# Designs tried in a protein design run: designed miniproteins, single chains, continued (2). Part 28

Each design is a single chain, and the fold is of that chain. pLDDT is the mean over its residues in the fold that is shown.

## One batch from the design tools (miniprotein)

Design m5001
Fold by ESMFold2-Fast:
Structure m5001 (fold): chain A 69 residues (1-69)
Amino acid sequence: VDSAVEAARLMKQTGEELAKQGDLEGAIETYEKAEELLRAAPRSPETEKLLEEVRKNLDKVKKELEKKK
């Protein structure tokens, strides 16, 4: 397990909690950091799955933020 993958996994969880609390901007920032880490990490099935999940969560939160604007 790469420390970058572990960090990205924790960031995904943090972003999910921020989104639940209504901190959509914080969630977006956290997911974008997770996406950057995963893109820089060595490609593996685990990294690809996590990247897909982070991108889906990021897309959902961005749509929620647009509704508030």
Scores: mean pLDDT 80

Design m5002
Fold by ESMFold2-Fast:
Structure m5002 (fold): chain A 60 residues (1-60)
Amino acid sequence: MPSEEEIDEEVVEALTIMAYAIGKLAGDSFEEALEYAYKLVKPLNPEVAERTIERIKQEE
């Protein structure tokens, strides 16, 4: 069983994408939606959060 301190990378990626999608649906700009998603998931796993944000940004 993984440690509670270590959230699965796939879960952090899914949360990041979902937070970004919620921001966009709420009418936030692309940059605002990305910033919101990053701030929300950074405490869980900053490396995976940053990597996922960069992937979303590249698909712009």
Scores: mean pLDDT 74

Design m5003
Fold by ESMFold2-Fast:
Structure m5003 (fold): chain A 144 residues (1-144)
Amino acid sequence: MTLEESLKRVREARKLVENAIKQLEEALDYLGKAARDPENLKEYTKKAIEKLQEAGKNVEDALRLLEQVKRDDPEFAEMAQRAIEEARKVLDSVKEALKLAKETYESGGENLRDAAGHVTYALREAQRLLELVKELEKAIEDAI
């Protein structure tokens, strides 16, 4: 692979992570609305579930691009591996948040605080992932 192809994949992974962060922020906002407006709890929780599913897909797509960079460029494999490990943590936190949000929807409000807590944790992990992807992008740019 050329360094330009790796740079293109890392830039695409960065955009996917930036979109996932936005979707996690929107999910957290919807869970906050569900807490403040119990009459519309199911509508807001459903919207949070949709945003969590979109965020998870974007992180999975970014993970696949980072795994390609790690395989195809051994020089950047350690940096790509750190970003891959952080992407897996984000996915685990999103899966738990999604489970709790579905339970909140079905129960009419149980686990709402725990769901919001896991989204907050996933958001912090996704912000760390974004910094690692930017560090990898810069390292490849400096090598061209």
Scores: mean pLDDT 91

Design m5004
Fold by ESMFold2-Fast:
Structure m5004 (fold): chain A 95 residues (1-95)
Amino acid sequence: NLEKAKKLVDEIYESSVEAEKNKDDVLKTIGLILRSIGLIIELELLAKKLSEEELKELLEYVEEKLEEAKKNNHELAVKFLTKAKEIIEEILKEK
């Protein structure tokens, strides 16, 4: 489950970056944004099944990807990864 959650984080990052690159293709951009939202929902559902230790490792992974997105100026990726981080932090507080 942890490896699948990390892969969802990677897919959120990739789809948000692609959305920014395709801003002139409105339908493609909307599709990629909706995909990113769907991936965040899937991540939330999967994260609820993780242990505290796995959630802490997932949080560290998201923070690493968020710093990478900030350094590369991927603004949409920063927004979606920040939301993913917030969701994981909330789930961790409930444990």
Scores: mean pLDDT 85

Design m5005
Fold by ESMFold2-Fast:
Structure m5005 (fold): chain A 102 residues (1-102)
Amino acid sequence: SIQQQIDQLQQRASQGDSDAWWSLGNIYNIQGDYDSAIHYYDQSLRLDPTNSDAWMGRGRAYYQQGDYDQAIDDYQRSIDLDPDSDTAYTSRQMIQLIQQQQ
């Protein structure tokens, strides 16, 4: 179950596992709990600032909250870390969407 996954990820995260923090961010992002998602992505990125997927995920959470400047900054960081990835492609599309809707 998702709850069992969360419990296991919280245990791993408490041991300093950056991927566990990132996975918690993703779960809460999907559930629409953007405050919790941002918190967990922050912890992941403090431990591993090279995780382009975590930058994109936090950017998505900021976008959903209407924090467009923070979203663009996080998407841009994701692109800079891995410019030829599918993650970078998605991040570029999100930046364009934000800039065209403002």
Scores: mean pLDDT 91

Design m5006
Fold by ESMFold2-Fast:
Structure m5006 (fold): chain A 59 residues (1-59)
Amino acid sequence: MKLSKEEKELLIELADKLPGLKDYLKGKNDEEKAKEVKKILEENGATIEDAKKFLESLA
């Protein structure tokens, strides 16, 4: 499975915007953060597109 650079940046931004995720992922590098956030999205049946829409709602 390949994550594009844009997908990684989106997942990292999502991790930083959610307080609980930010604290949970504290001390992990960007690659590990992106992987964990993607896993959480998949476990909740959400897509990268859903994550992008959610981030736009926070702006």
Scores: mean pLDDT 74

Design m5007
Fold by ESMFold2-Fast:
Structure m5007 (fold): chain A 67 residues (1-67)
Amino acid sequence: MSEEELQREVDIAMALMYAGLGRLFASKGDYDAAIEAYEKALEIAKEDPELVEEIKKRIEEVKEKKE
């Protein structure tokens, strides 16, 4: 595994972790914290188009609940 391959694995893991935090905050009704966590996941996941689309969908769902 090269440093580039390792960095990709780390970025994916971190993006998934922040997306998980976003889901947790949303389930608690903390929509502002949920959006911030998803935005961090989105920044890290920029090179993964499938993950980017999933995170964007989660952000829109949270925004709809925030009124």
Scores: mean pLDDT 79

Design m5009
Fold by ESMFold2-Fast:
Structure m5009 (fold): chain A 74 residues (1-74)
Amino acid sequence: MKLEEAKELVERAVPLALRLREALAAGREEEARRLLEELEPIARRIDELFAQLSEEERAELAEYYKKVYEEALA
């Protein structure tokens, strides 16, 4: 199911995106480059899947993204 694949990718992408933000803020250029390289293909796949989801599935994915993001900040 495309929604479940997107949720799994969000779980992988959110921690990488947060680490990338921190690395960029701290001037850690090599870490930022590595994180961006890992994040880009995951983000592209999420975008591809999101475009194929129903309105209801998109809403569910957005709620899931918020949950994963909040958990990653804890």
Scores: mean pLDDT 84

Design m5010
Fold by ESMFold2-Fast:
Structure m5010 (fold): chain A 75 residues (1-75)
Amino acid sequence: SSAEFRARVEQELARLEKEFEDNKDDIEKLLEILLETARLLQEAEAALGRTDPIVARLREQLLEIGLRLFELYKK
């Protein structure tokens, strides 16, 4: 069901958010998290639609990871 799918996506997003916080200075790990977050976003958009709040959270998380990677590459 869409509710069960949403719950799974929310759990995966929470895990990815924690991994991001725990690995903020690890470029290789952040690239892995970025790819996983992008794949989860694509899956969530396809299943829930682009206007779902969880899809908005995934887009925000993807941007945050990208900005952090940009900061690390500038150093």
Scores: mean pLDDT 86

Design m5011
Fold by ESMFold2-Fast:
Structure m5011 (fold): chain A 76 residues (1-76)
Amino acid sequence: MIPYDPEQARRDIEVAKELIEKAKEALEKGDFQTASRYIVAAYIAATAAMLLGDEEGAKEVIREANKVSEELDKKI
């Protein structure tokens, strides 16, 4: 199992939130390819945070990433 590290989990959540904001910016600019890449990166960061012990923070980030992904799907 990946070692429990709540400090790293918190940092991974911060990174995931930043990636979601970048995905929103790319979506607003019509750069759907870049938006998709940021959404995938945010899911990866959220999954890492969940494994390291921040399940609630990871779930919130995944929910926000899903919203951005749904908006992206309406544009492709």
Scores: mean pLDDT 81

Design m5013
Fold by ESMFold2-Fast:
Order: sequence, then structure tokens, then C-alpha cells
Structure m5013 (fold): chain A 74 residues (1-74)
Amino acid sequence: KDLIAKAYVNLGNIYKSQGNLEEAKEAYEKAIELKPSNKAILGEAYQGLGDIYDLQGNIEEALKYYDKAYDLFK
């Protein structure tokens, strides 16, 4: 499941770089839904989702997901 989750993170990063924020958001959400055991993959997905919310001007949601990424390594 970690390999598939990483593929979704990579897909989200590609969509984000293209400005396809809705597709990027869905890809990151799919990576999170797979509940990868690798905290780095999960952290990348949360950070990516935070970036999408930040780009959309939703600072409160962006901070929420950045905090989730940070908390994975406590």
C-alpha cells in the first residue's frame, strides 16, 4: 500500500505543478486514505494538501494539515 500511496503523492505533486489544484487535492487525499505505514509518505501527503489549501487562500486548513505533517514525527 505504501508504493501506491507514494504514487498518489507523486501524482498530486505533478497536478500541483501544473496548477490543477482540485486534482492535486484528490490525489493527496487518496494517498492519506490508503493509510501508508511510512510516515514520510503520509507527511508528504499532508504537506501537499496544506500547500493546496494555502494556494487556494484557505490558511486555516493549510495550517491544520501542516500541523498533521509535523506531528507524525513526535
Scores: mean pLDDT 84

Design m5014
Fold by ESMFold2-Fast:
Structure m5014 (fold): chain A 56 residues (1-56)
Amino acid sequence: VEEKVKELAKKLGLSVSAVKSLLRNIDNPVVRAVAKKDSGLTDEQLEELEELAKEM
């Protein structure tokens, strides 16, 4: 999980801490909306984060 978090952080241009915070709250629609608007994440990238969160 840690290695996948680091790879996702690099791929998305976010810090590891930011990715971990997103993973913890990925099912929150407000957090998803903010990630799309502020970080430019796509729906596909949010789905990848949801799958990774299930492994945690």
Scores: mean pLDDT 76

Design m5015
Fold by ESMFold2-Fast:
Structure m5015 (fold): chain A 72 residues (1-72)
Amino acid sequence: SSSNDQKAKKAAQYAIELLKQGKYEEAAMVARHAAKLATDPEVKELLLKAAEYAKKGDGEKAIKLLEEAIKK
């Protein structure tokens, strides 16, 4: 795996931690940052969708998308 893809996965894991703490806006920013690091277009799309759901306050959907991104 590329070092950037590994950093993206770590950022996605941190975004999940923030969502579990109710820090939705911060989680959305971290997920967008992870999307910038990711090289796989599918992973980028999952991370951007996760950021959108986090911004809307839908933590459950955001976490699901972040977990899918990490599994890639």
Scores: mean pLDDT 86

Design m5016
Fold by ESMFold2-Fast:
Structure m5016 (fold): chain A 57 residues (1-57)
Amino acid sequence: GDKVAERGLENLRAAIAAGDAATARAMLADLKKMELSPEQRKELEELEAEMRRRGWL
């Protein structure tokens, strides 16, 4: 549901901010399997791009 997806995105943002690459990768994989709104999907794509820039992917 929307609240589960939003919590997942918040947790992914927190993991990225903390420099926790392992947690961020796990959360990204889980979020990719979820039903996301267009706005949430765009945010996930931007967060994945940030992880790639950091060399985590």
Scores: mean pLDDT 85

Design m5017
Fold by ESMFold2-Fast:
Structure m5017 (fold): chain A 92 residues (1-92)
Amino acid sequence: GDDLIKEIEELINELQKEGYEVTISISGDTVTITIKAKDINKAIAIALKAIGLSLEGLEVTVSLSGDTVTITVKGKNLVEALENALKLLKGL
């Protein structure tokens, strides 16, 4: 649905206004969100929040490389992966 994509785009725009560089890619049942922070400390803070959400039962994988956080979100299908991506972005 258009509403789910629009909510994701709005949350990405909010992160971009805060000075993060955000990209999203979709492949099958997987959504990959790449967040580049201004510094490594902010990247660590985002990574820790994403890990916390993972512990609440979201199927996410988090990796940190320098100032860049890569969050991979999975679902049973693309719609569930997008719903999980939205839940993740709302929790950041």
Scores: mean pLDDT 82

Design m5018
Fold by ESMFold2-Fast:
Structure m5018 (fold): chain A 66 residues (1-66)
Amino acid sequence: GDALEWIRAGAEAAARGDAEAGGRYAQLASKKGMSPTKAGAGAAALAVHLGGDEEAARRAAQLASQ
C-alpha cells in the first residue's frame, strides 16, 4: 500500500483512542516518502474528521514525530 493507507489506519486507531497505534501507523506512512510530521498531521486531521477526540488525535501526531 501507499502512505495514505497507513495514514488511514493511524487515523482509525487514533479515532478509537489508541494514540500509540496511531503514531506507529503514521511512522509507517513516513517510510513511503512522507515526512513524520506530515504523516502525523494527516492521521490526526482524518481522525478528527472520523469523529474522534481531538486530544487523542494530537497525541497520535506527537508520537508519530518521536
Scores: mean pLDDT 75

Design m5019
Fold by ESMFold2-Fast:
Structure m5019 (fold): chain A 93 residues (1-93)
Amino acid sequence: MEEGKKKLEEAKKLLEEAKKELKKALEALKAGDYEKAIEYAEKAIELAEKAIELAEEAKKLGLEEEAEKLKLEAEILLGIARIVLGLAKLLGK
């Protein structure tokens, strides 16, 4: 349980950092700074993927409900970040 809680806390921290990077990506995209939008979106993707991995580990350690909720939030953020990355690459041509 303690190990699972630690992994869940690490996942929550990574998800919060991913949200901050996604916000920066969206602001850069809105400003027409496609290179920065790509950079921030890629960071958000990396952080969200790590959060999903840690949430899956926490789920295996008995924190199913909280881990599933965090995983869902991270998967939604990952989806949005991938869309932002695609748009920035398309518009930055």
Scores: mean pLDDT 87

Design m5021
Fold by ESMFold2-Fast:
Formats: C-alpha cells, structure tokens, sequence
Structure m5021 (fold): chain A 72 residues (1-72)
C-alpha cells in the first residue's frame, strides 16, 4: 500500500527528530554537569511540557539518563 509506505517514511523522519532531541538533551546535561538522575528528571519534565504521554516521557528520561551514565 502506498499509504503504508508514506506512513513508514513519516515515522522514519520522526525517529530522526527524536534522536536529535535526545542527543541535545544528553549534550546539554553533560555540559551542565548534571547527574544521570537529574538529567532523567529534567528530560521527563520537558517531554511532558511538550504534551507527550507520561509513559513516553518516562521512557525518554530513562534513555537520556542511561546515555549520560554510559558517558561518565
């Protein structure tokens, strides 16, 4: 289906935007010397402020926290 192909291409573009957003959160947290826990909390708060569901915001926070922990 052409529609399914268009939806998959749209999801791929959204994934790239999400990866860049996460990368920026990690870089900013490292620059500010934030702990993994502080970065996780701030990322969750920012995701919630953008209107994302709580479960998604929590997962994004967890992901940023893990990336910072791995970088330390």
Amino acid sequence: SDLLKQLLEALEKVDKVLEEWIKRRVEEALEKGLSPEEAKRLTKEEALALGLPEEVAQELGDRVGRLIEEAL
Scores: mean pLDDT 82

Design m5022
Fold by ESMFold2-Fast:
Structure m5022 (fold): chain A 55 residues (1-55)
Amino acid sequence: MDLPPSVLDAQELLRSDKPLTEVAFLLGFSSQSHFNDAFKSWVGMSPSDYRRRFQ
């Protein structure tokens, strides 16, 4: 558990079958694009790339 709490929550939600738009909204983002940019800044890959690797 070496990641910020918001990143851990994002990673857990991305392992589910929820749409990326719903994941972004649940994490408090106004859009999927904002979530995409934030997640890439945190993890180094897009949410869709992360989901593809771990789901």
Scores: mean pLDDT 76

Design m5023
Fold by ESMFold2-Fast:
Structure m5023 (fold): chain A 76 residues (1-76)
Amino acid sequence: PLYRALLVSEGVTKEQAINAVKAARAAGADAGYLVDEDGTAHILLQAESQEVLDRAVEAAKAALGKPTRVTRLEPG
């Protein structure tokens, strides 16, 4: 199954979001981002194992360096 999580963080620059995506990918997950006009970053993480997703979430949160809401999505 494909494990997914959405990370939402406020006051994030595009550079910080890109760094979070790079950190998640280094942990073995697929990652993408969107930063809207008010500086809210949405980072979607996907991995084939829960263990890889958990590592990617922690790596992305560390790279963001901001309070981050993590929503676990249903496996696909």
Scores: mean pLDDT 84

Design m5024
Fold by ESMFold2-Fast:
Structure m5024 (fold): chain A 74 residues (1-74)
Amino acid sequence: DELLKLSLEELGELLAEALENQDVELLRRVTEALKVKKKEDPEAVTKVVTENARKFKGKLSDEQEKLLLELLTY
């Protein structure tokens, strides 16, 4: 998948874009790529996810919250 070639910073920016645009399909693809990278560096992935998602607190759909929770608890 093309997303696995992206840096954590680029995936974080794409995560923010998916959350802002309510793009659930893009969010699924980004969270799957981040789960793969989390196996190698869980602290770095957690930091990127929390930093890019914090500005959307209170604005997330149930589906978006579920995908982020699954990623963070993976």
Scores: mean pLDDT 82

Design m5025
Fold by ESMFold2-Fast:
Structure m5025 (fold): chain A 93 residues (1-93)
Amino acid sequence: MVEVTLAAPASAAQGGVAAVEVRTSAPVRGTVEILAASATDARVVAEAALEGESATVAVDTAGLAPGTYLVAARVTDDAGAESVSAAQELTVT
């Protein structure tokens, strides 16, 4: 599996974009996901495509209500192995 490092902003304006930096140890394809978090469940509420080893991915927040979300990158390498980054909190204001 590849290593996936994610740097998301701590906050983003509703109707703007969250610029998420992703770095991987090998070329990958996948998505940057914004997740609506509950106490036990998470749902993908926004996503943007990711390809390569290093990318800044703009994820649209226009459809999101103000609140706390999680951001994670889900990627697949050339061998078909899936990797997921550690999640980071994003506050939409």
Scores: mean pLDDT 78

Design m5026
Fold by ESMFold2-Fast:
Structure m5026 (fold): chain A 60 residues (1-60)
Amino acid sequence: MIQVVFDAEMLSDREFLQEVMDALQKTAELGKKAGLSPEEINELQARAVQELIERRRAAE
């Protein structure tokens, strides 16, 4: 499992948190439709969140 670490600034950014929540929800929905296990969905969610964190760090 990919371990996700948030900076304190990210946790106070409601727009970024909303983007993270939307990614988690969409990934879970797609994974359930595809018949993935909870563990597989969790791995995909972790990857999606990690990618968003990396993009935000690169942009700032």
Scores: mean pLDDT 76

Design m5027
Fold by ESMFold2-Fast:
Structure m5027 (fold): chain A 89 residues (1-89)
Amino acid sequence: MKEKLKEFFEKIRNGEIKPEEALNSDITLSELRALLKALGYPDVKLGGSEEDRKKFREALESLKNLTDEEIDKIIDLVVKYGDDVPPLK
């Protein structure tokens, strides 16, 4: 699981996967929700309104601004807590 999430984050950071393509990736919807919560976006609805879609893109694009250590920390939180991950702030 950690290797799969790390590969996903690296592909987003490198621009290999666009935020819109994340829903069609090997990552489950539960893992995406856990990731959004860990990034501080617990209220973003997948497939919601245009506002939700914009916030979803902004959340995933924020991965480009994170260090490798911050990404590893987020992966650890998602793996440890899954859908029950607490929002970081």
Scores: mean pLDDT 70

Design m5028
Fold by ESMFold2-Fast:
Structure m5028 (fold): chain A 73 residues (1-73)
Amino acid sequence: MLSLEEKLKNLLEAVEKWPLSPQQKLQLLVREASELFGLDPNDPNAVERILAKLEELGLLEAVEYLRKLQAEV
């Protein structure tokens, strides 16, 4: 089975390649990453909680990508 880190990397690659708007990509990433981390995707702090979890795992490139999507909405 894929590790959590591999699942996150695959999710980011899929979302980046998918022909969606930045807002749709952000919504999809928040939903799917929330499920992977066991977080509520409807939590108003879901994005910040996901960023904290990505930083804990050392996935700094994922943090940067998510921050860029937030800036483009």
Scores: mean pLDDT 79

Design m5029
Fold by ESMFold2-Fast:
Structure m5029 (fold): chain A 55 residues (1-55)
Amino acid sequence: SELEELAEELARVASRLGPAAGRAARWHAQQAIETLSEEEARRALLRGLASARAA
């Protein structure tokens, strides 16, 4: 999905900041995503973050 791909790109961008800053950026992104009321959008964004995190 577009949201999953967007979250993957966000995680890749965060990785370019270096390990400490990248981890902080991903953590804050996850916190913000978890506040979303739209369950489907929240799940897609979290899946994208998790997918790109391992790369």
Scores: mean pLDDT 73

Design m5030
Fold by ESMFold2-Fast:
Structure m5030 (fold): chain A 94 residues (1-94)
Amino acid sequence: SHHMMQQQQDIVQQTRSLMTQGVTLRTQISVAMQQGDIDTARQYVQQFDRITQQVQQQVDQLRSTGNPSYQTYSDSVMSLIQSMQQSVRDVMDS
Protein backbone atom coordinates (compact mmCIF):
# COMPACT_ATOMS: atom_id res chain seq x y z
CA SER A 1 0.00 0.00 0.00
CA HIS A 2 1.01 3.66 -0.29
CA HIS A 3 1.13 3.90 3.53
CA MET A 4 3.49 0.91 3.70
CA MET A 5 5.89 2.60 1.23
CA GLN A 6 5.73 5.79 3.33
CA GLN A 7 6.58 3.77 6.47
CA GLN A 8 9.63 2.24 4.69
CA GLN A 9 10.84 5.72 3.60
CA ASP A 10 10.35 6.97 7.19
CA ILE A 11 12.47 4.04 8.46
CA VAL A 12 15.25 4.94 5.96
CA GLN A 13 15.15 8.60 7.12
CA GLN A 14 15.18 7.57 10.81
CA THR A 15 18.13 5.22 10.11
CA ARG A 16 20.08 8.10 8.49
CA SER A 17 19.38 10.31 11.54
CA LEU A 18 20.54 7.55 13.92
CA MET A 19 23.72 7.02 11.84
CA THR A 20 24.50 10.77 12.07
CA GLN A 21 24.02 10.57 15.87
CA GLY A 22 26.36 7.54 15.98
CA VAL A 23 29.12 9.42 14.11
CA THR A 24 28.75 12.38 16.51
CA LEU A 25 28.94 10.06 19.56
CA ARG A 26 32.06 8.33 18.17
CA THR A 27 33.73 11.77 17.90
CA GLN A 28 32.60 12.69 21.45
CA ILE A 29 34.03 9.39 22.80
CA SER A 30 37.41 10.14 21.13
CA VAL A 31 37.47 13.72 22.52
CA ALA A 32 36.56 12.56 26.06
CA MET A 33 39.32 9.91 25.98
CA GLN A 34 41.88 12.48 24.74
CA GLN A 35 40.89 14.70 27.70
CA GLY A 36 41.28 11.77 30.15
CA ASP A 37 37.55 11.88 30.99
CA ILE A 38 36.94 8.13 30.92
CA ASP A 39 33.62 8.35 32.83
CA THR A 40 32.16 10.74 30.21
CA ALA A 41 33.54 8.51 27.43
CA ARG A 42 31.76 5.49 29.01
CA GLN A 43 28.47 7.44 29.12
CA TYR A 44 28.85 8.25 25.39
CA VAL A 45 29.59 4.53 24.71
CA GLN A 46 26.28 3.63 26.43
CA GLN A 47 24.46 6.17 24.21
CA PHE A 48 26.29 4.80 21.14
CA ASP A 49 25.23 1.21 22.05
CA ARG A 50 21.58 2.36 22.29
CA ILE A 51 21.87 4.00 18.85
CA THR A 52 23.37 0.81 17.32
CA GLN A 53 20.48 -1.24 18.81
CA GLN A 54 17.95 1.19 17.27
CA VAL A 55 19.72 0.96 13.88
CA GLN A 56 19.60 -2.86 14.10
CA GLN A 57 15.83 -2.71 14.73
CA GLN A 58 15.32 -0.37 11.73
CA VAL A 59 17.52 -2.59 9.51
CA ASP A 60 15.59 -5.72 10.58
CA GLN A 61 12.31 -4.02 9.56
CA LEU A 62 13.73 -3.09 6.12
CA ARG A 63 15.13 -6.62 5.59
CA SER A 64 11.73 -8.15 6.45
CA THR A 65 10.23 -6.47 3.32
CA GLY A 66 12.25 -8.80 1.02
CA ASN A 67 13.04 -5.80 -1.22
CA PRO A 68 16.55 -6.20 -2.77
CA SER A 69 17.23 -2.42 -2.64
CA TYR A 70 16.54 -2.38 1.11
CA GLN A 71 18.68 -5.50 1.54
CA THR A 72 21.64 -3.70 -0.14
CA TYR A 73 21.02 -0.55 1.92
CA SER A 74 20.75 -2.61 5.14
CA ASP A 75 24.01 -4.46 4.41
CA SER A 76 25.81 -1.11 3.83
CA VAL A 77 24.40 0.38 7.05
CA MET A 78 25.40 -2.70 9.10
CA SER A 79 28.92 -2.68 7.60
CA LEU A 80 29.29 0.99 8.63
CA ILE A 81 27.92 0.30 12.15
CA GLN A 82 30.39 -2.58 12.58
CA SER A 83 33.25 -0.30 11.44
CA MET A 84 32.15 2.40 13.93
CA GLN A 85 31.83 -0.18 16.75
CA GLN A 86 35.40 -1.35 16.06
CA SER A 87 36.61 2.29 16.04
CA VAL A 88 34.92 2.87 19.44
CA ARG A 89 36.53 -0.30 20.88
CA ASP A 90 39.98 0.80 19.61
CA VAL A 91 39.60 4.27 21.20
CA MET A 92 38.38 2.85 24.55
CA ASP A 93 41.26 0.29 24.63
CA SER A 94 43.90 3.01 23.98
Scores: mean pLDDT 87

Design m5031
Fold by ESMFold2-Fast:
Structure m5031 (fold): chain A 76 residues (1-76)
Amino acid sequence: MISKEELERETGEAVYILKAAVLKTVGLRALERGDLEKAQEAVEELRRLAEEAEKEGFEEAAKYARELAEELEKKL
């Protein structure tokens, strides 16, 4: 049985994971268009998202966001 508390915790982490995936997509599309400033903003937002997720105890989401930030930054 999925408890309300478990569902809320999983939902919180899933939201951070989704936001990270969206930011990566925004950054990659910016790179395809030659918009380096927007791609750098996406990297910075991914790092902020990782710090926020870590503060809330969402370690998996934080790790995912950091990995995406590193991958995107290496393509700049």
Scores: mean pLDDT 85

Design m5032
Fold by ESMFold2-Fast:
Structure m5032 (fold): chain A 98 residues (1-98)
Amino acid sequence: KPLEEVEKLIKEVEAEIERLRAQGPDSQGRIIALGVKLTALRNIKKLLEEGYEMTDRQIELLKEATFGELIALQIAIKEGWEVPESTAALADEVVRRL
């Protein structure tokens, strides 16, 4: 299930980037932000392919996470950190451990 959710999100982000490229130069900032999100999603996919597991809570956070929270989630999955109650708390936990 988590691998399928990540693959779906990767395809959605890739499609959005292509739509923004077609809309012209004013989309550059959004394309950069989506590129960061895409990199984090690809890293999460690689972790899942390597046998790392996601909790049900982490799967729910994946669907709603901002770009920065996806990076925090990637680190939490790899390190086996306890997932905070919210996506904002997850980002705070990553900063606290850096």
Scores: mean pLDDT 71

Design m5033
Fold by ESMFold2-Fast:
Structure m5033 (fold): chain A 90 residues (1-90)
Amino acid sequence: MKKVEELRKKMDEYFEKAKSPNPEERIKAINELYKLAVEAGKLKTPEAIDLLREALDRIVELTNDEDFDVRVQASLAAINIATLLKEAES
């Protein structure tokens, strides 16, 4: 499925940016990852649901970030992605 493959590629790019030494760049990456998760949630396919589960697990790792604002943004993104996953599975 071309759309899921394109979303996975973009998510991998932003997860690499989430490793930036600059906290502001990590926050920007988290925000873009959430936008990609919203797109995946709209597809409502098994492959998109699997991508959402992977994205949630990876975003949860960022809730332990050294920067307070990065931890807050990652926590909000994780809650919102978990909600998208629940809605997609319903």
Scores: mean pLDDT 85

Design m5034
Fold by ESMFold2-Fast:
Structure m5034 (fold): chain A 78 residues (1-78)
Amino acid sequence: DEVEALGRAGRPEAVEPLIAALSDPDPRVRQAAALALGRIGRAREALEPLRRMAQEDPDERVRKAAALAIGEIEAALA
């Protein structure tokens, strides 16, 4: 999966396509995108989309992935 591959690469240029993938209709794609953004850890621009996802996503695993990613990004930016 391209989203999973981008996350494993940890590349900052993956941030924009990963943020787009947070809106994917497949919850597995949204979960993978959230976890990938957390692994990159420097994507401050992802914080707002991830916060909305953590509160509003219908899939509990996606919400948990978003919450984890937020924590990882905030820790990396501290």
Scores: mean pLDDT 78

Design m5035
Fold by ESMFold2-Fast:
Structure m5035 (fold): chain A 66 residues (1-66)
Amino acid sequence: TVERSTAVLEAETEEEARRAAEEAARAATEGLLAAGYSRVEVELEYERLSPERWRVTLTITATRAP
């Protein structure tokens, strides 16, 4: 079975967005593996909304072995 979820983070700089995304991805991966998922993938998508606003979208795909 495959479960997919999305999380969105915003920051004033690309650097801040990357740090927040890395922390969120790590926490999500650890939590899902601890919950019994055999594989966790996190995809990060960065988008500049304005000169002072960045968005990062995390797409989290967790798979249980058949």
Scores: mean pLDDT 82

Design m5036
Fold by ESMFold2-Fast:
Structure m5036 (fold): chain A 60 residues (1-60)
Amino acid sequence: REEFLRRAIAHERATDGRRLPVVVALRAAGGDLRRAAEMLDVSEETVRRTLEELKRELGL
């Protein structure tokens, strides 16, 4: 999980970085979707969807 978030942060920094705040918040929250959503003032569904998109793009 930590390795995935590290790879996702590196991927976002090397691309457009649009999802970087979500990945950084997830890492800070220890992978807790609700806590990350609270930190970003977005829905947990938004965080979950972004995570699923990144998993698909990284081949995980």
Scores: mean pLDDT 76

Design m5037
Fold by ESMFold2-Fast:
Structure m5037 (fold): chain A 82 residues (1-82)
Amino acid sequence: SDELLRAIGLVLRAIGLILDAERLEKQGRYEEAIRLYEEAIELLREAKRLFASLGDDEMVALLEEKIREVEERLRELKEKLA
């Protein structure tokens, strides 16, 4: 389905952004890493909404867990810049 392919595409893009953000974080480039994590969270939230509309409760649960993980990391990075 078009909705399924779109949802998968959003997850793959979000994973790419998370990997790039992790590399930037290791380089001490925290402000850039924060921006990529924030973008990844938005993509994961959109993917979660699409999987919810498809009735894929297992994917919704997995994405909710991943969103919380990334949000926690983002919180910790923002605290380092405070």
Scores: mean pLDDT 91

